Designed miniproteins, single chains, continued (3). Designs and how they scored, part 102

Each design is a single chain, and the fold is of that chain. pLDDT is the mean over its residues in the fold that is shown.

## One batch from the design tools (miniprotein)

Design m11545
Fold by ESMFold2-Fast:
Structure m11545 (fold): chain A 100 residues (1-100)
Amino acid sequence: AEEKIKEVREAAEKMIEALKKGDYEKFKEFHEKYEKYTVEAMSLLVKQKDYEGLAEFLEEVSRFYEEVSKLMSKDPELAKKYEEMSREFRRAAEELRRLA
């Protein structure tokens, strides 16, 4: 899981760099990698029964999407989409924390 989480974090950094440069094509490319690596990391944490690590990871993903939403201030529909994604990951983490 640690190697995959590292790939998630590297993709996240590239997404923020692309947004700051206004390069939405690169942002989209790195977002596809971010989503893929996030799903793979979640799957590995579930397989390892590391529910505490999963909750921490979901909280990290939630915070990242909140940051992305704020950087998308000039595209209200896209900002809303990432805000909703942030809230969904937050809820998933809270539910998991309740069960852990």
Scores: mean pLDDT 86

Design m11546
Fold by ESMFold2-Fast:
Structure m11546 (fold): chain A 68 residues (1-68)
Amino acid sequence: MIEEYTVEDLEEMIKKIEEYKELGIISEEDAEYDLKVYKELLKAKKEGDIEKAEEIWKKMVEKKREEL
């Protein structure tokens, strides 16, 4: 759940995505999408907008499920 992720956890995820992009482990398109989503989550979390953060998280999870 998004409330279990701290600001530091989200910053660490962003760093890992950027590293994986540089190493070619993930595509540039996938990295750009994930970076955008995680940066929006980080902003909402820093602003204390938990409802917005949960909505962004839910949409991301739903999109991942549709990639079958």
Scores: mean pLDDT 74

Design m11547
Fold by ESMFold2-Fast:
Structure m11547 (fold): chain A 51 residues (1-51)
Amino acid sequence: SDNDFFEKAAKETGKSVDDLRKVRDQVQREQGVVALNNDVIYDAIAAYVEK
């Protein structure tokens, strides 16, 4: 499930699942339905964590 993806990303990055879900929602607004691809979401999370 999407939950497993965000839980792993949260453990790896030290960010909350809620913060990472907000990053997904931001990418979805900017790029539309293609932003639902997990690789695209993960790249956006990585960029967010670097800030």
Scores: mean pLDDT 70

Design m11548
Fold by ESMFold2-Fast:
Structure m11548 (fold): chain A 107 residues (1-107)
Amino acid sequence: MEKEEKLKEAEKLIEEGKKAFKEGKYEEAIEKFQEAAKLYLEVDDLEGMRKAALLRRVAEYVKEGKYEEALELLEEAIKFYKSIGDEEGVKLAKELKEYVEEEKKKK
């Protein structure tokens, strides 16, 4: 697979994983984020790989009911992305944090 094809597939996997995550299909989300992280790593997209790894870890914590751990990870991610000027990373982590807070509220 060419680099451009791997990037498109990784982006598709991230979007499918986000959809699965929001639908409560956490195992499916984890698998998609793992595959996306692998593809990003293969094309040396370290930012994409890190974001996919963050998404996977959050999905793993939420699947296990570890909402506080997910929220702590997301707060650390927000601080990190702000410190390096990654506005997309800040937005991603904030969107995930809002979702996790709502799921925790439902118990």
Scores: mean pLDDT 83

Design m11549
Fold by ESMFold2-Fast:
Structure m11549 (fold): chain A 68 residues (1-68)
Amino acid sequence: LAPVTPEGVEAFRRTIEADLLALGVPEEKARELAQRAWEAGSQHADDEDAVRAIYAETLAEARRLAEK
């Protein structure tokens, strides 16, 4: 399964936002990071590996921001 449904993309964005909030990222930044991940994921909706990499990178950046 390389492509995701529109519903799946939105669920992906919401999941990222929730994960970022759980890490202690402020709501505004969590929303921005989730939005960026969703935009990048939409560009690569036909590439599951790319979508997964975008998610991992977004979480890594959130951890760096929360640590600072």
Scores: mean pLDDT 71

Design m11550
Fold by ESMFold2-Fast:
Structure m11550 (fold): chain A 68 residues (1-68)
Amino acid sequence: DEELDLATKLIQENPELRKVVEEMIKALENGDEKKFEEAYNKAISLADTEEQKRALKAFYEKLKEIFK
C-alpha cells in the first residue's frame, strides 16, 4: 500500500488537497458521482509529480471500492 501511504502523507501535508479529499468523501456519502469525479479531477490538478498522481488515483479507486 505504498501508493495509499503516499496519498495519506500528501493529504496531511497539503491543506488544499485535504479539503478536496473531504469533498470527495462527502460526495460518496451523498451518492453524488458527478461531485466525486469533479473533486478527484481537482485533486489530480494539485499533484506535482507522476508519483503523486498515481498515489491519488490509488486513493480514488480505494474510495470507490469502499462506497460500492
Scores: mean pLDDT 81

Design m11551
Fold by ESMFold2-Fast:
Structure m11551 (fold): chain A 61 residues (1-61)
Amino acid sequence: TREVLVRVEGPLTDEARMAVAKATKEAIDQGLSAEEAARLVEQRLKDVGIDAKATAEVVDI
């Protein structure tokens, strides 16, 4: 099964953690590349007021 692992730089609040989880699930559901998943996570974090960098890797499980 294809999985996306996302890493975010900086401190995370509960709201940010939920945003990362939701964005990661959305990226998996859409079959996005690692870079596209990272950009999506960054955008979702920005939507909740957090300006952070994300890195993503696609792994096979």
Scores: mean pLDDT 75

Design m11552
Fold by ESMFold2-Fast:
Structure m11552 (fold): chain A 74 residues (1-74)
Amino acid sequence: EEEERRRREEQVVERAREQAKRIKKEYEENGKMKKAVIDTLLLGISVEEAKELAEKLETEKKKPVEIIEHEVEA
């Protein structure tokens, strides 16, 4: 059962990868999704994780020091 669960995840990841390819075209034209998120999706990471990564990248781009400082200060 555990192995089947892992297999399911792999299948989902593969499907996500294929969808990401299509999404890449759409998002590149619209500019809705950042390249970083597209790359993450192509890696086969869950959509939620991709969004979090995109937010971190955007925030780091705008406030790189604040993000790092916030973690270190904590």
Scores: mean pLDDT 55

Design m11553
Fold by ESMFold2-Fast:
Structure m11553 (fold): chain A 73 residues (1-73)
Amino acid sequence: SEMLEEIAKLVEKNLGEEGKIIAKVLLEIKDASKEAQSNAISGVVKYLREKGKEELAEEILEIAKKAGIEVEE
């Protein structure tokens, strides 16, 4: 999934070592079901919001939305 690759790069760039771990997990599920991808993105967005990284969370949601994936916030 090009969408998950884009999100993975963004997370790795902005979260340092934690971002690398999250990016690796996202890339490992790139060929998983749409539901599994949506759930993983939802978890990342909630984590970012908990950390006060609202702008990054919104950017990730926009990437998912453009790829036709609806994510629960």
Scores: mean pLDDT 83

Design m11554
Fold by ESMFold2-Fast:
Structure m11554 (fold): chain A 100 residues (1-100)
Amino acid sequence: SLEEKVIEKAIELNELILKTFKEEVPDTLESSISLFRVLSLANGIIVSVKAGNYDEALADAERLQKLIDELAKKYNLSKEKHDKLLSIVEEIKKLIEEAK
């Protein structure tokens, strides 16, 4: 199902977010708030897809892409991690668009 595929990709995304923060982001209150924001947007995509609200899910995915770009600049994330994070979000967006 679409829901199962989106959940699978969201789990992959969450695992990479956590790994990226552990390896490349300093452990501060500010970075912890950033991590919470990223994970909240990723979870929001799942909630919206489960509710059948695909436009909201796409909007959350676009917000997530922008936040990932901002964090990549702020914390000097590696190109490899930045590109991989964006590629998973694009895969999620494609799955949602194909279900509309």
Scores: mean pLDDT 87

Design m11555
Fold by ESMFold2-Fast:
Structure m11555 (fold): chain A 65 residues (1-65)
Amino acid sequence: SEYQKRLLEAQKRWAELLRKGSDKELITEAMELITKLQLELFRNAEKSVIDEILAELEKVLAKLG
């Protein structure tokens, strides 16, 4: 699904930012949001819930990049 592709892309971006030695607190926050996204996708959560997690994750990843 599109959401599974976005999860995979977020995981790849997070791994690259971790490798580059980005801010540790923001890296940890991004990891927690990725974990939450993975769990909510597994639960087949409402689109609004998934979209909110994706929006927060994109904000954190933007601060790291």
Scores: mean pLDDT 85

Design m11556
Fold by ESMFold2-Fast:
Structure m11556 (fold): chain A 80 residues (1-80)
Amino acid sequence: VAAQIEELRARHAAVLAADAAALEELERRAPELAALLRRRGELLLQYHEAKIRGDEAEAARLAAEIARVEAEAAALAEAF
């Protein structure tokens, strides 16, 4: 059992080492994606608050804004 766990850890470490350059590239691109994800989170909170209040008009408006932010995030991800 211990030997199998050590082999799994070694394979995992090798994969991470091989992908080090890809991880560095992702970190450089992450600030823009992180900003979009934070914005989406803020809109989702407002959406749930609108739903709790029964404000269906506001919820619909927020849902449209969330869809736009998700489209922007998808476009950014596709560009890379």
Scores: mean pLDDT 70

Design m11557
Fold by ESMFold2-Fast:
Structure m11557 (fold): chain A 90 residues (1-90)
Amino acid sequence: DRERVVALLDEALDKLAADAAAGNEEAKKVIEQIREHIARAAALWAAGRPLEEVFAHIERALRLLAEYMKLPEEELERLLALAREELARA
């Protein structure tokens, strides 16, 4: 269910951003690490690197988000599956 996974991702990102804005130092650190991995993924994509290299950084960003949010492994696997599918279609 793509819509449910997207809603979960939006909720998790909003909470992380809100926690960081409220002065949570762990949230600030996690959001910066996520931004670094997303920026690296975007750079690799722009350079025409293999999808697996791009996905490795997206996977790391999603794992960091899931760890901060204490998401169940099942929800993390759904996020990873969706990200891989969307990247393959891009």
Scores: mean pLDDT 81

Design m11558
Fold by ESMFold2-Fast:
Structure m11558 (fold): chain A 78 residues (1-78)
Amino acid sequence: SAEEKLAALQEPVFNYLKASFPSDFSKGELFGISKAVAEALIQAFPDATVAELLTVLKEDQKLLGTITFRVIDEHRAK
C-alpha cells in the first residue's frame, strides 16, 4: 500500500536530507520535506515495490536530487 511505502521511505529519506542539508532546515522542516520527497518518489513509480524504491534512494542520485530540489523549491515558495 502507499502507507506501507511511505513508512518504509520516511527514515531513509530523512537521513539523506539531514546528511545533504545539515544546517539549512529545522528538524520539523526536514520531517515535512522528507515526507514530500517520499510521496513524490511513490507518485513517480506507482507500481514499484518498497525494495525498488529503496534502490532508487541508493543508486539513482540524479533522480533523487531532481525530486529533492523540486520539493525544496515548492517548500520555499510557501
Scores: mean pLDDT 80

Design m11559
Fold by ESMFold2-Fast:
Structure m11559 (fold): chain A 74 residues (1-74)
Amino acid sequence: LEEEIAELRAQIKALLNQADTADKNGDTATANALYQQTVETADRLAELAAELGDHITESFARMVASVSKIAIKN
């Protein structure tokens, strides 16, 4: 469980870094896809953290999901 949380946190960091790079390069399609993956990964982290009673990690994950949803350009 702690190993899964660490892995999901690492995935979120990698996805956000890739999305930021794509967005800065004007690749909106790639950035949107990466932000969508970030939402899915963050939602999974939030569920797992909630089951463990880790409210700090749950709040972090919910924040990441919300910010990533806002970052997606139509």
Scores: mean pLDDT 83

Design m11560
Fold by ESMFold2-Fast:
Formats: sequence, C-alpha cells, structure tokens
Structure m11560 (fold): chain A 93 residues (1-93)
Amino acid sequence: PVARSAAEAAALAGQQLLLEIIQRAAKRMEERGLTGDTAENQAEALLEMAREAERLGLDATHLRKAAEALRANDLATAEAHVAAAVAEIVAAG
C-alpha cells in the first residue's frame, strides 16, 4: 500500500511536469502566431518543449532529434524520440 501510494505520487508528479512543459510550449507557440497543424509547426512545438525542459534542467536531446526527424519527414524516428522524451520527463517528476 505505501509503495503503491509512492508510485502513484511519483507518476502524478511526472504527469504534472510533462503537462507544465506542454502548456508553456503551447502558450509560446500561440504568442508566436504558430497555430496551424503543419509538420513545421509541430517541429517548432517540439523545440519550444525542448527549451522549457532545458530551463527545468532536463535533457532535451530527444525532443530536438524528434523535431529534426519531423522536418525530414521521418515520422517513425520522430515518434520514437517523442516517446523517449516523454518517458524521461515523466521519470524526472
């Protein structure tokens, strides 16, 4: 019960950290006028998430590589890097 509660608290903290990064990146995209659902805007959103992660002292390598892959139209590589970035951010909470 105690270990399960601790795991639930850690998962919630990681989810809150990820949500904060996403919300700050989304606000920055809106401030920049980048509101269209294009691959270029998606890559820019990943780069804004990378900047927010870096401000929090987190490794943003996977977010930056995901943006590069998306710009190269390599969706499979982009998805793999996004998944790795999400896992690292959630684990950091």
Scores: mean pLDDT 82

Design m11561
Fold by ESMFold2-Fast:
Structure m11561 (fold): chain A 74 residues (1-74)
Amino acid sequence: MSLEEKFEELVKEIKELISKLKDEKLRAMYESMLERLTKKFKEAVEKGDEKEAEEILDKVEMLKGHILAELKAQ
């Protein structure tokens, strides 16, 4: 699986998790964060910066962890 395929799969998972958040402000905040990270990932891929793309993927994985913690606190 390529970095791009891993990123798209992770984004899909995170969007599903965000949709389960009961707090509208938290949903908007995490959606904004995900959109910003998606833009940065695409820019890294377009310029061939695999290291930057991997660092952004790690940040998106951390974002998933934060959302899962929020879901448990509901």
Scores: mean pLDDT 85

Design m11562
Fold by ESMFold2-Fast:
Structure m11562 (fold): chain A 68 residues (1-68)
Amino acid sequence: SLKEELEKVAENLLTGKSTDEELSPEVLEKIAELEKELQEEAKTWDPNADMAAVRARIEELAERIRKL
C-alpha cells in the first residue's frame, strides 16, 4: 500500500542516518516536519493512484531531508 511504502521510506531515512550520526535538534525538527507532510499527503492519495508519480514525490521529499 502507499502508506506502507511512505512509512518504509521515512523509517529508512531516519533510522539509516540518525542511528550513526549526531543530529542537531534543529535538523531533527525539520525531518519530523517533512515526515508529517509526507504522511498527510499519503492520506490524500487514492489506492489506485499512479505508483510512479507517488514514488517521484517521495523521492523529492527525501532529497530535501538529505539536504538538511
Scores: mean pLDDT 62

Design m11563
Fold by ESMFold2-Fast:
Structure m11563 (fold): chain A 75 residues (1-75)
Amino acid sequence: MGDQARAQGNYGTSAFYYGQQLRVNPDDIDLWRHLADSLVQMGRPDQAASVYQRALTTHPDDQDLRQRYQQAQRM
């Protein structure tokens, strides 16, 4: 069925885990990527875009984060 989206439970757990780690290491760019990717997989691209935007405040020269941010805004 195309009319009902399913969230993956493992992505919710991953998002929670990475969110907790970012409270300890907010400058860890890989944690920002993993958190945002998990949110995209859960069907929450708006939240993922917010995560990428915050990561870009600390890492403005990261082209990968900029591309992921733009992609999340288009979803």
Scores: mean pLDDT 70

Design m11564
Fold by ESMFold2-Fast:
Structure m11564 (fold): chain A 111 residues (1-111)
Amino acid sequence: GAKIIDLRNLLNAAAEGDVDKAVEYYKKILSNLGEENNDEFKAALAHSIHSLVNAFQGLLQPKGWNQQVDSLLKSAAKNYYKKNYSAASKDFLNAIEQLGGKAVADAIEAL
């Protein structure tokens, strides 16, 4: 699993629309876990964020967090458990776009 501090930094950078910082923290998570930027990784990351948000409300949610972001991450977690990694990955990217805008989501997808 990703470190809580790295997830918080990623979500804060995304919410600020800071593409460079969001990419930096996302790459740090990939590197620390030895993972590739594929649908299964995005699905697992969305599931981890959803689980940690439910366990530690207020710790991970940055400014701009709303019910749509929650709903997309919940959908991603359900798709992850069904092994529908493509759908979960799309839900994750849609959550990032809702939180921080299309430029952040596109930059993360392009990695």
Scores: mean pLDDT 86

Design m11565
Fold by ESMFold2-Fast:
Structure m11565 (fold): chain A 100 residues (1-100)
Amino acid sequence: RKEPSEEELEEAVDYALEVLEGLGLDPEKIREVVREVLERGVSLEDLKKVIERLAEALRSGDPSLFPYLPKENLTAEFFNETDPREIAAMFVHIVDTELR
């Protein structure tokens, strides 16, 4: 596990807040998920790609963009109510399986 620098964390959070703007996601949850993903060794570049994919999945409702979430769970409510570590695990899985 890598401890992210404050600069790396703030860049990732700012990017996530911009890309996910208007989707109803809790900013504190976004920050916690981003920190967990970076601590698991995901690069900032790959994290940005997963954030873009999540935003598109939430806007379109297309489960193929986020295949580890059922269509009914492609909602801001599910994201906001789910443990940040569980969401981070999904992000890591997307990086390892879809973005390689």
Scores: mean pLDDT 75

Design m11566
Fold by ESMFold2-Fast:
Structure m11566 (fold): chain A 80 residues (1-80)
Amino acid sequence: SEGTIVFIAIGLNIAGAEYMAEVAKDIDPELAKQFEELAKKLREIYDKFRRGEITVEEAKKQIDEINKEMEELWKKFQAL
């Protein structure tokens, strides 16, 4: 179902952001905090979607916005 795909997508993005935060922690602590903030936002989206407070379409939009922010942080990490 579309809802199942959204949950999987959020879960993978949380795992990715948390992993990048750990990798960056000893190299660039400020960048690590930015990845942690994205993970927190993704967990908030997950909780809202789980509670039925947002639709599949709304969840997808919010995930797309976070993915753009994550791409910007990855580019910053690559420039280190």
Scores: mean pLDDT 87

Design m11567
Fold by ESMFold2-Fast:
Structure m11567 (fold): chain A 69 residues (1-69)
Amino acid sequence: SVPELDLSDVGDDLEAARAAVVAWLEAVRPHVPPERQAELDEVIARARAARSFGELGDALAAAFELLEG
């Protein structure tokens, strides 16, 4: 099954939230189809570059699209 994202320990810390999201995105990599791995790399890059929780949320939305096919 796809790993669950746990943000309970990050509070309002954007750097901690980014690290947790990036770690989760790498953990879900085996669940993303091989033909969409480049799209996952783009999503990870967006998460790493996120300067707000809104931008981080946009990256997460894109990741869920990849996992749903």
Scores: mean pLDDT 82

Design m11568
Fold by ESMFold2-Fast:
Structure m11568 (fold): chain A 68 residues (1-68)
Amino acid sequence: MPLELAFVEEDAEGVWFEVVTPGSAADLERLARAFTGDPDAFDRVVAANGLADPDALRAGQRLLFPHP
């Protein structure tokens, strides 16, 4: 089941999404790259959100996709 994100808001730090359907780290990497156009976007999202395990996302979790 692929990772599904819903837009929440945009602020000075970046764009906030809510996890609707949990997915894998590979799904998050694919979405981060597609959204930002940056091949390093996954590492920045992981760091910005303090994700110890990006395969363990939960429904309702908020994720920051930081501005470049």
Scores: mean pLDDT 80

Design m11569
Fold by ESMFold2-Fast:
Structure m11569 (fold): chain A 91 residues (1-91)
Amino acid sequence: SMEEAKEELIELLRKIAEGKEEYPGYKLYELLKKPEYHEVINRLFKSNNMEEVSLDKPVEALEKLTLYLISLPGDEKERIEKLIEELEKVE
């Protein structure tokens, strides 16, 4: 479900923020290849006044998510924590 997909994305991001994920980009890419996870990220983009990425373009979705993340103020951990906060607001 989308609720399960959102929680799994948040859990992965928490592991990345804690330095517990060896391959963060690869793990995010593998999730974004699945429509339910990609749609969670599209809802995040929409709520932040950003254009959605087509479900057949997981690489573009990952690149756009990365650009969003580095646009947030703070260090890497603070940016990921802010991304998690925004994802928690997604319905």
Scores: mean pLDDT 86

Design m11570
Fold by ESMFold2-Fast:
Structure m11570 (fold): chain A 60 residues (1-60)
Amino acid sequence: GMADAERDLRNAERGLERAIAEGDRVALMSALHELRELAVKYPQLRERAEALIARAEAAL
């Protein structure tokens, strides 16, 4: 449901924030992969997921 989608996206965003702060390339790649899967799984969150994907790609 939407509550699960919101939680999954928030968890992925937190993972991305940590990866960026730590300069952890492996964690960045994992976050990017998870965000791409979330965009497919939850089309209603696609715009928000794509913004985070762009941020992850810029940090690589």
Scores: mean pLDDT 85

Design m11571
Fold by ESMFold2-Fast:
Structure m11571 (fold): chain A 70 residues (1-70)
Amino acid sequence: SVAEKAREAAENAIAAAEKLPSRASQVALLTRAADELRALGEELADVDPEAAKEVFEIAEQVRARAEEVA
C-alpha cells in the first residue's frame, strides 16, 4: 500500500540521517523527508483520505525525529 511505502521511506530516511556527519545535515535530511511525505499526503487527500491520514501521521513522526535531533 502507499502507507506501507511511506513508512519504508520514513525508516530509510531515519537510517540515512543517522549516517550523516553533522546534526545540521541530519535535521536537513529528516525535514526534507517529512516535507516530501506531507506533500504525498496532500496529493492523496482527495483520492484516498484514509491513506492520506496514515501518510500524514508518518510525516509527523519524521518531523518529530528531526526536532529530537536538533
Scores: mean pLDDT 86

Design m11572
Fold by ESMFold2-Fast:
Structure m11572 (fold): chain A 65 residues (1-65)
Amino acid sequence: VDEYLVALKRAAEAKLKDPNISEEELRELVSDASPAVQAQVLRVVKTSNKKQLEALLTSVDTQAA
């Protein structure tokens, strides 16, 4: 299954629960992913607002089904 989507979901959920979560904590949550995927996920999550993170979670859940 897509490593990127799994990592993105974990990071987005964590950021929604704690908007001030550190990059180190986010990286640890997605440590199962490759360094390139980790970098992309962290960039997306750090630059996304709450509404965008909620949309990302909905999208990931639809694609995972």
Scores: mean pLDDT 76

Design m11573
Fold by ESMFold2-Fast:
Structure m11573 (fold): chain A 69 residues (1-69)
Amino acid sequence: MPSVAEVARELEREIAPYLNPEQAEEVSRLLAQARDGAGLHRALVHAKKLIGQDVLDEAVRKAAERLGS
């Protein structure tokens, strides 16, 4: 099973292209602070406000595919 850190890294990779440098720094910080599912959820809620639900859902799907779901 992928670790929380591995999940966070793949999410950052898929989300970062939709963010400006300041937004990418904020999302990266929240993902780096994630230690469990609640931490990941906090980062994703913040990302949703920046890129929208549809783009976030696509990014999460791609991250899950890379992690071998």
Scores: mean pLDDT 82

Design m11574
Fold by ESMFold2-Fast:
Formats: sequence, structure tokens, C-alpha cells
Structure m11574 (fold): chain A 67 residues (1-67)
Amino acid sequence: LQKQGQQYIQQAQQKINNGDFDGARQYLSQVFQVADQLDKQGDTDSSQQFIDQAIQLQGQLDQKQGS
């Protein structure tokens, strides 16, 4: 699950870099799903780490998309 979350973070970053903002949003949604599953399993620290990374990428996406 943590490895899957890290792969989704990498995919989201790549999509943002390529200007595929819809693809980036899809992978960010997957990261939040992984974080939710980790939290439900009691891995709150890993869950929070993925949430923090996803929020940073969301900010980068919003910046590039135009505001």
C-alpha cells in the first residue's frame, strides 16, 4: 500500500510536469484513497505523509493551471 501510494505520487508529479492536469488529479485522488486505507489500518504517520505530499502537488497543479 505504501509502495502503491509512492507510485501514485510519482505519476501525479509526472502528469503535472507534462501539463496533463486531469491525469494528475486522478493520481492525486488515488493518493488520498491510499492515505485513507493507511489511516484505517492504524498507519496514521504514513497516511499524513501521503496527504502532505498530495497537498503540495495539488498546490503545484493549481499554480500551473493558472492562478
Scores: mean pLDDT 80

Design m11575
Fold by ESMFold2-Fast:
Structure m11575 (fold): chain A 73 residues (1-73)
Amino acid sequence: DKLSLLLKQLEERRQSQLRIAREIGRVLREIGDAIDEELAKLKAGEITQEEADERLKELAKRQTERLRKFEEE
């Protein structure tokens, strides 16, 4: 009984960590895609270097804020 409970708790912890890892990966992919989009606009001359720097700083801030939810757990 107690061993079965411990095994269940271990598996639940493992599944929880895998879910968190998947969500972190999703956030990193979404922000990465946004960074790539802004860099593509810069390369195409659609935005200035100054505008790109500002947008990349905002994306870095958004990444930190979105990941904070997982870092505090």
Scores: mean pLDDT 82

Design m11576
Fold by ESMFold2-Fast:
Structure m11576 (fold): chain A 94 residues (1-94)
Amino acid sequence: SEIEKLKEELIGLAQLAAMRARSLDDLATAARFEALAKELERLHKEKASVEEILKVVDELLALLREAYARTGDPFFAEAIARVEEIRRRIEEAA
């Protein structure tokens, strides 16, 4: 379904953000992104409510904004825009 693909894309974005943080030698932020990716995967597997998923998405957005403010890396700016778009589409489809 459309929603399932959006959830999978969120997991992938969190994983990519972890890899990007690691490439910038920010191991602490990488671990935080990896934890969010695992939580999103758990919620997807458990067929959690939209409300539970959106809560973790908001945590992901906060961490992406923190990483962007600290690094200025355009990857995080692009990830923020995509996660905000996915968030809107999930909310509209609920």
Scores: mean pLDDT 88

Design m11577
Fold by ESMFold2-Fast:
Structure m11577 (fold): chain A 86 residues (1-86)
Amino acid sequence: SVIDKLKELAKQLSQEIRDALEQALSTDRGDEVIAEQQQRLDTFLTFVQQAMTKVSGKDKQQLQDLMQQLQDTFRDAVAARDAALA
């Protein structure tokens, strides 16, 4: 289903965001990497929002939960990077 594909893509994106921010710990490009990953997240969230207009009930709730989970993952990854640099 479209929802299962979006969940798989979200899992891959979450891992890529974590990996990119971890790799940035050894560089002075941290803010640039955060901005790049934020743009990738925003693009994916826009796609999920478009998919939500075509679904209802349980499916819409699953996509809303997916968006929240991705935003939480990004926030937590940024916080972990900031803590590691402190």
Scores: mean pLDDT 82

Design m11578
Fold by ESMFold2-Fast:
Structure m11578 (fold): chain A 72 residues (1-72)
Amino acid sequence: SMEELRKQILEDLEIGKELIEKATEENPVTYTAGKLLVIGAVTEGVLSGVLSPEEAAKLAEEAGVKVDLSKL
C-alpha cells in the first residue's frame, strides 16, 4: 500500500518534471500544469508519510519547483 503510493507519487513527480521541461518549447499552460502536479505529488507524499519534508523539498527542487513544506 505505502510502497504503491510512493511509486505513484514518484511517477507523478517525473511526469510533472517532464511537463516543466517541455513547456519551454510548447506552451506556458504546460509549465503551470507540471508545476501543480509536482506540488500536489510532494504535498501528498508528506501528508501521507511516504516522503519526509526534506526528501519532498529535494525532489521538488530537482523538478525545478520551490515549495515551502514547513507549513504542512
Scores: mean pLDDT 82

Design m11579
Fold by ESMFold2-Fast:
Structure m11579 (fold): chain A 98 residues (1-98)
Amino acid sequence: EPKTAEEAVSLIKVGDKVEVYLLPDENATIKDALGPPIKGTVTEVTDTGATIATNELSVGTIKVGDYVAVKLNGKYYVKGVVTEVTSKGFKVKFLELL
């Protein structure tokens, strides 16, 4: 099992299916999640984050600066901040393992 955010991120691969939970603030954990997850697929992995493609975005669902918990391999959660939103998905910078 990963012990750090960096170890958890190293397990992310292009093509991975993820669930993304909106969080109310920067101090929130997965227990504070705001409703059901957005389902997406990883299309790009960087040293600090990932690009997630989804067709479940509606106006106002996710915004730049929002905090999220990304569920990896069905069991690990990584907190991130949304850095970019497009019509096809969003980019997340990872912060910590939850």
Scores: mean pLDDT 76

Design m11580
Fold by ESMFold2-Fast:
Structure m11580 (fold): chain A 66 residues (1-66)
Amino acid sequence: SSMLEELKKKYEEYVKEMDELARKGATVDELREVMEKALKYSPTPAQYTAVAIRGIGLELDLELAR
């Protein structure tokens, strides 16, 4: 299904963008905006939970200026 493929691609793109924002030392607010999109496009509850956990870790990394 084209709809399922589109959702999967968006999910993968937003997850990758979260990692790139953390690596670049972006703001927590910028990370949260992308995380909300990754959560929205999460295809399963397991992936939703994984994004939420990852997002918390990345927020911590940004706040600690690692």
Scores: mean pLDDT 83

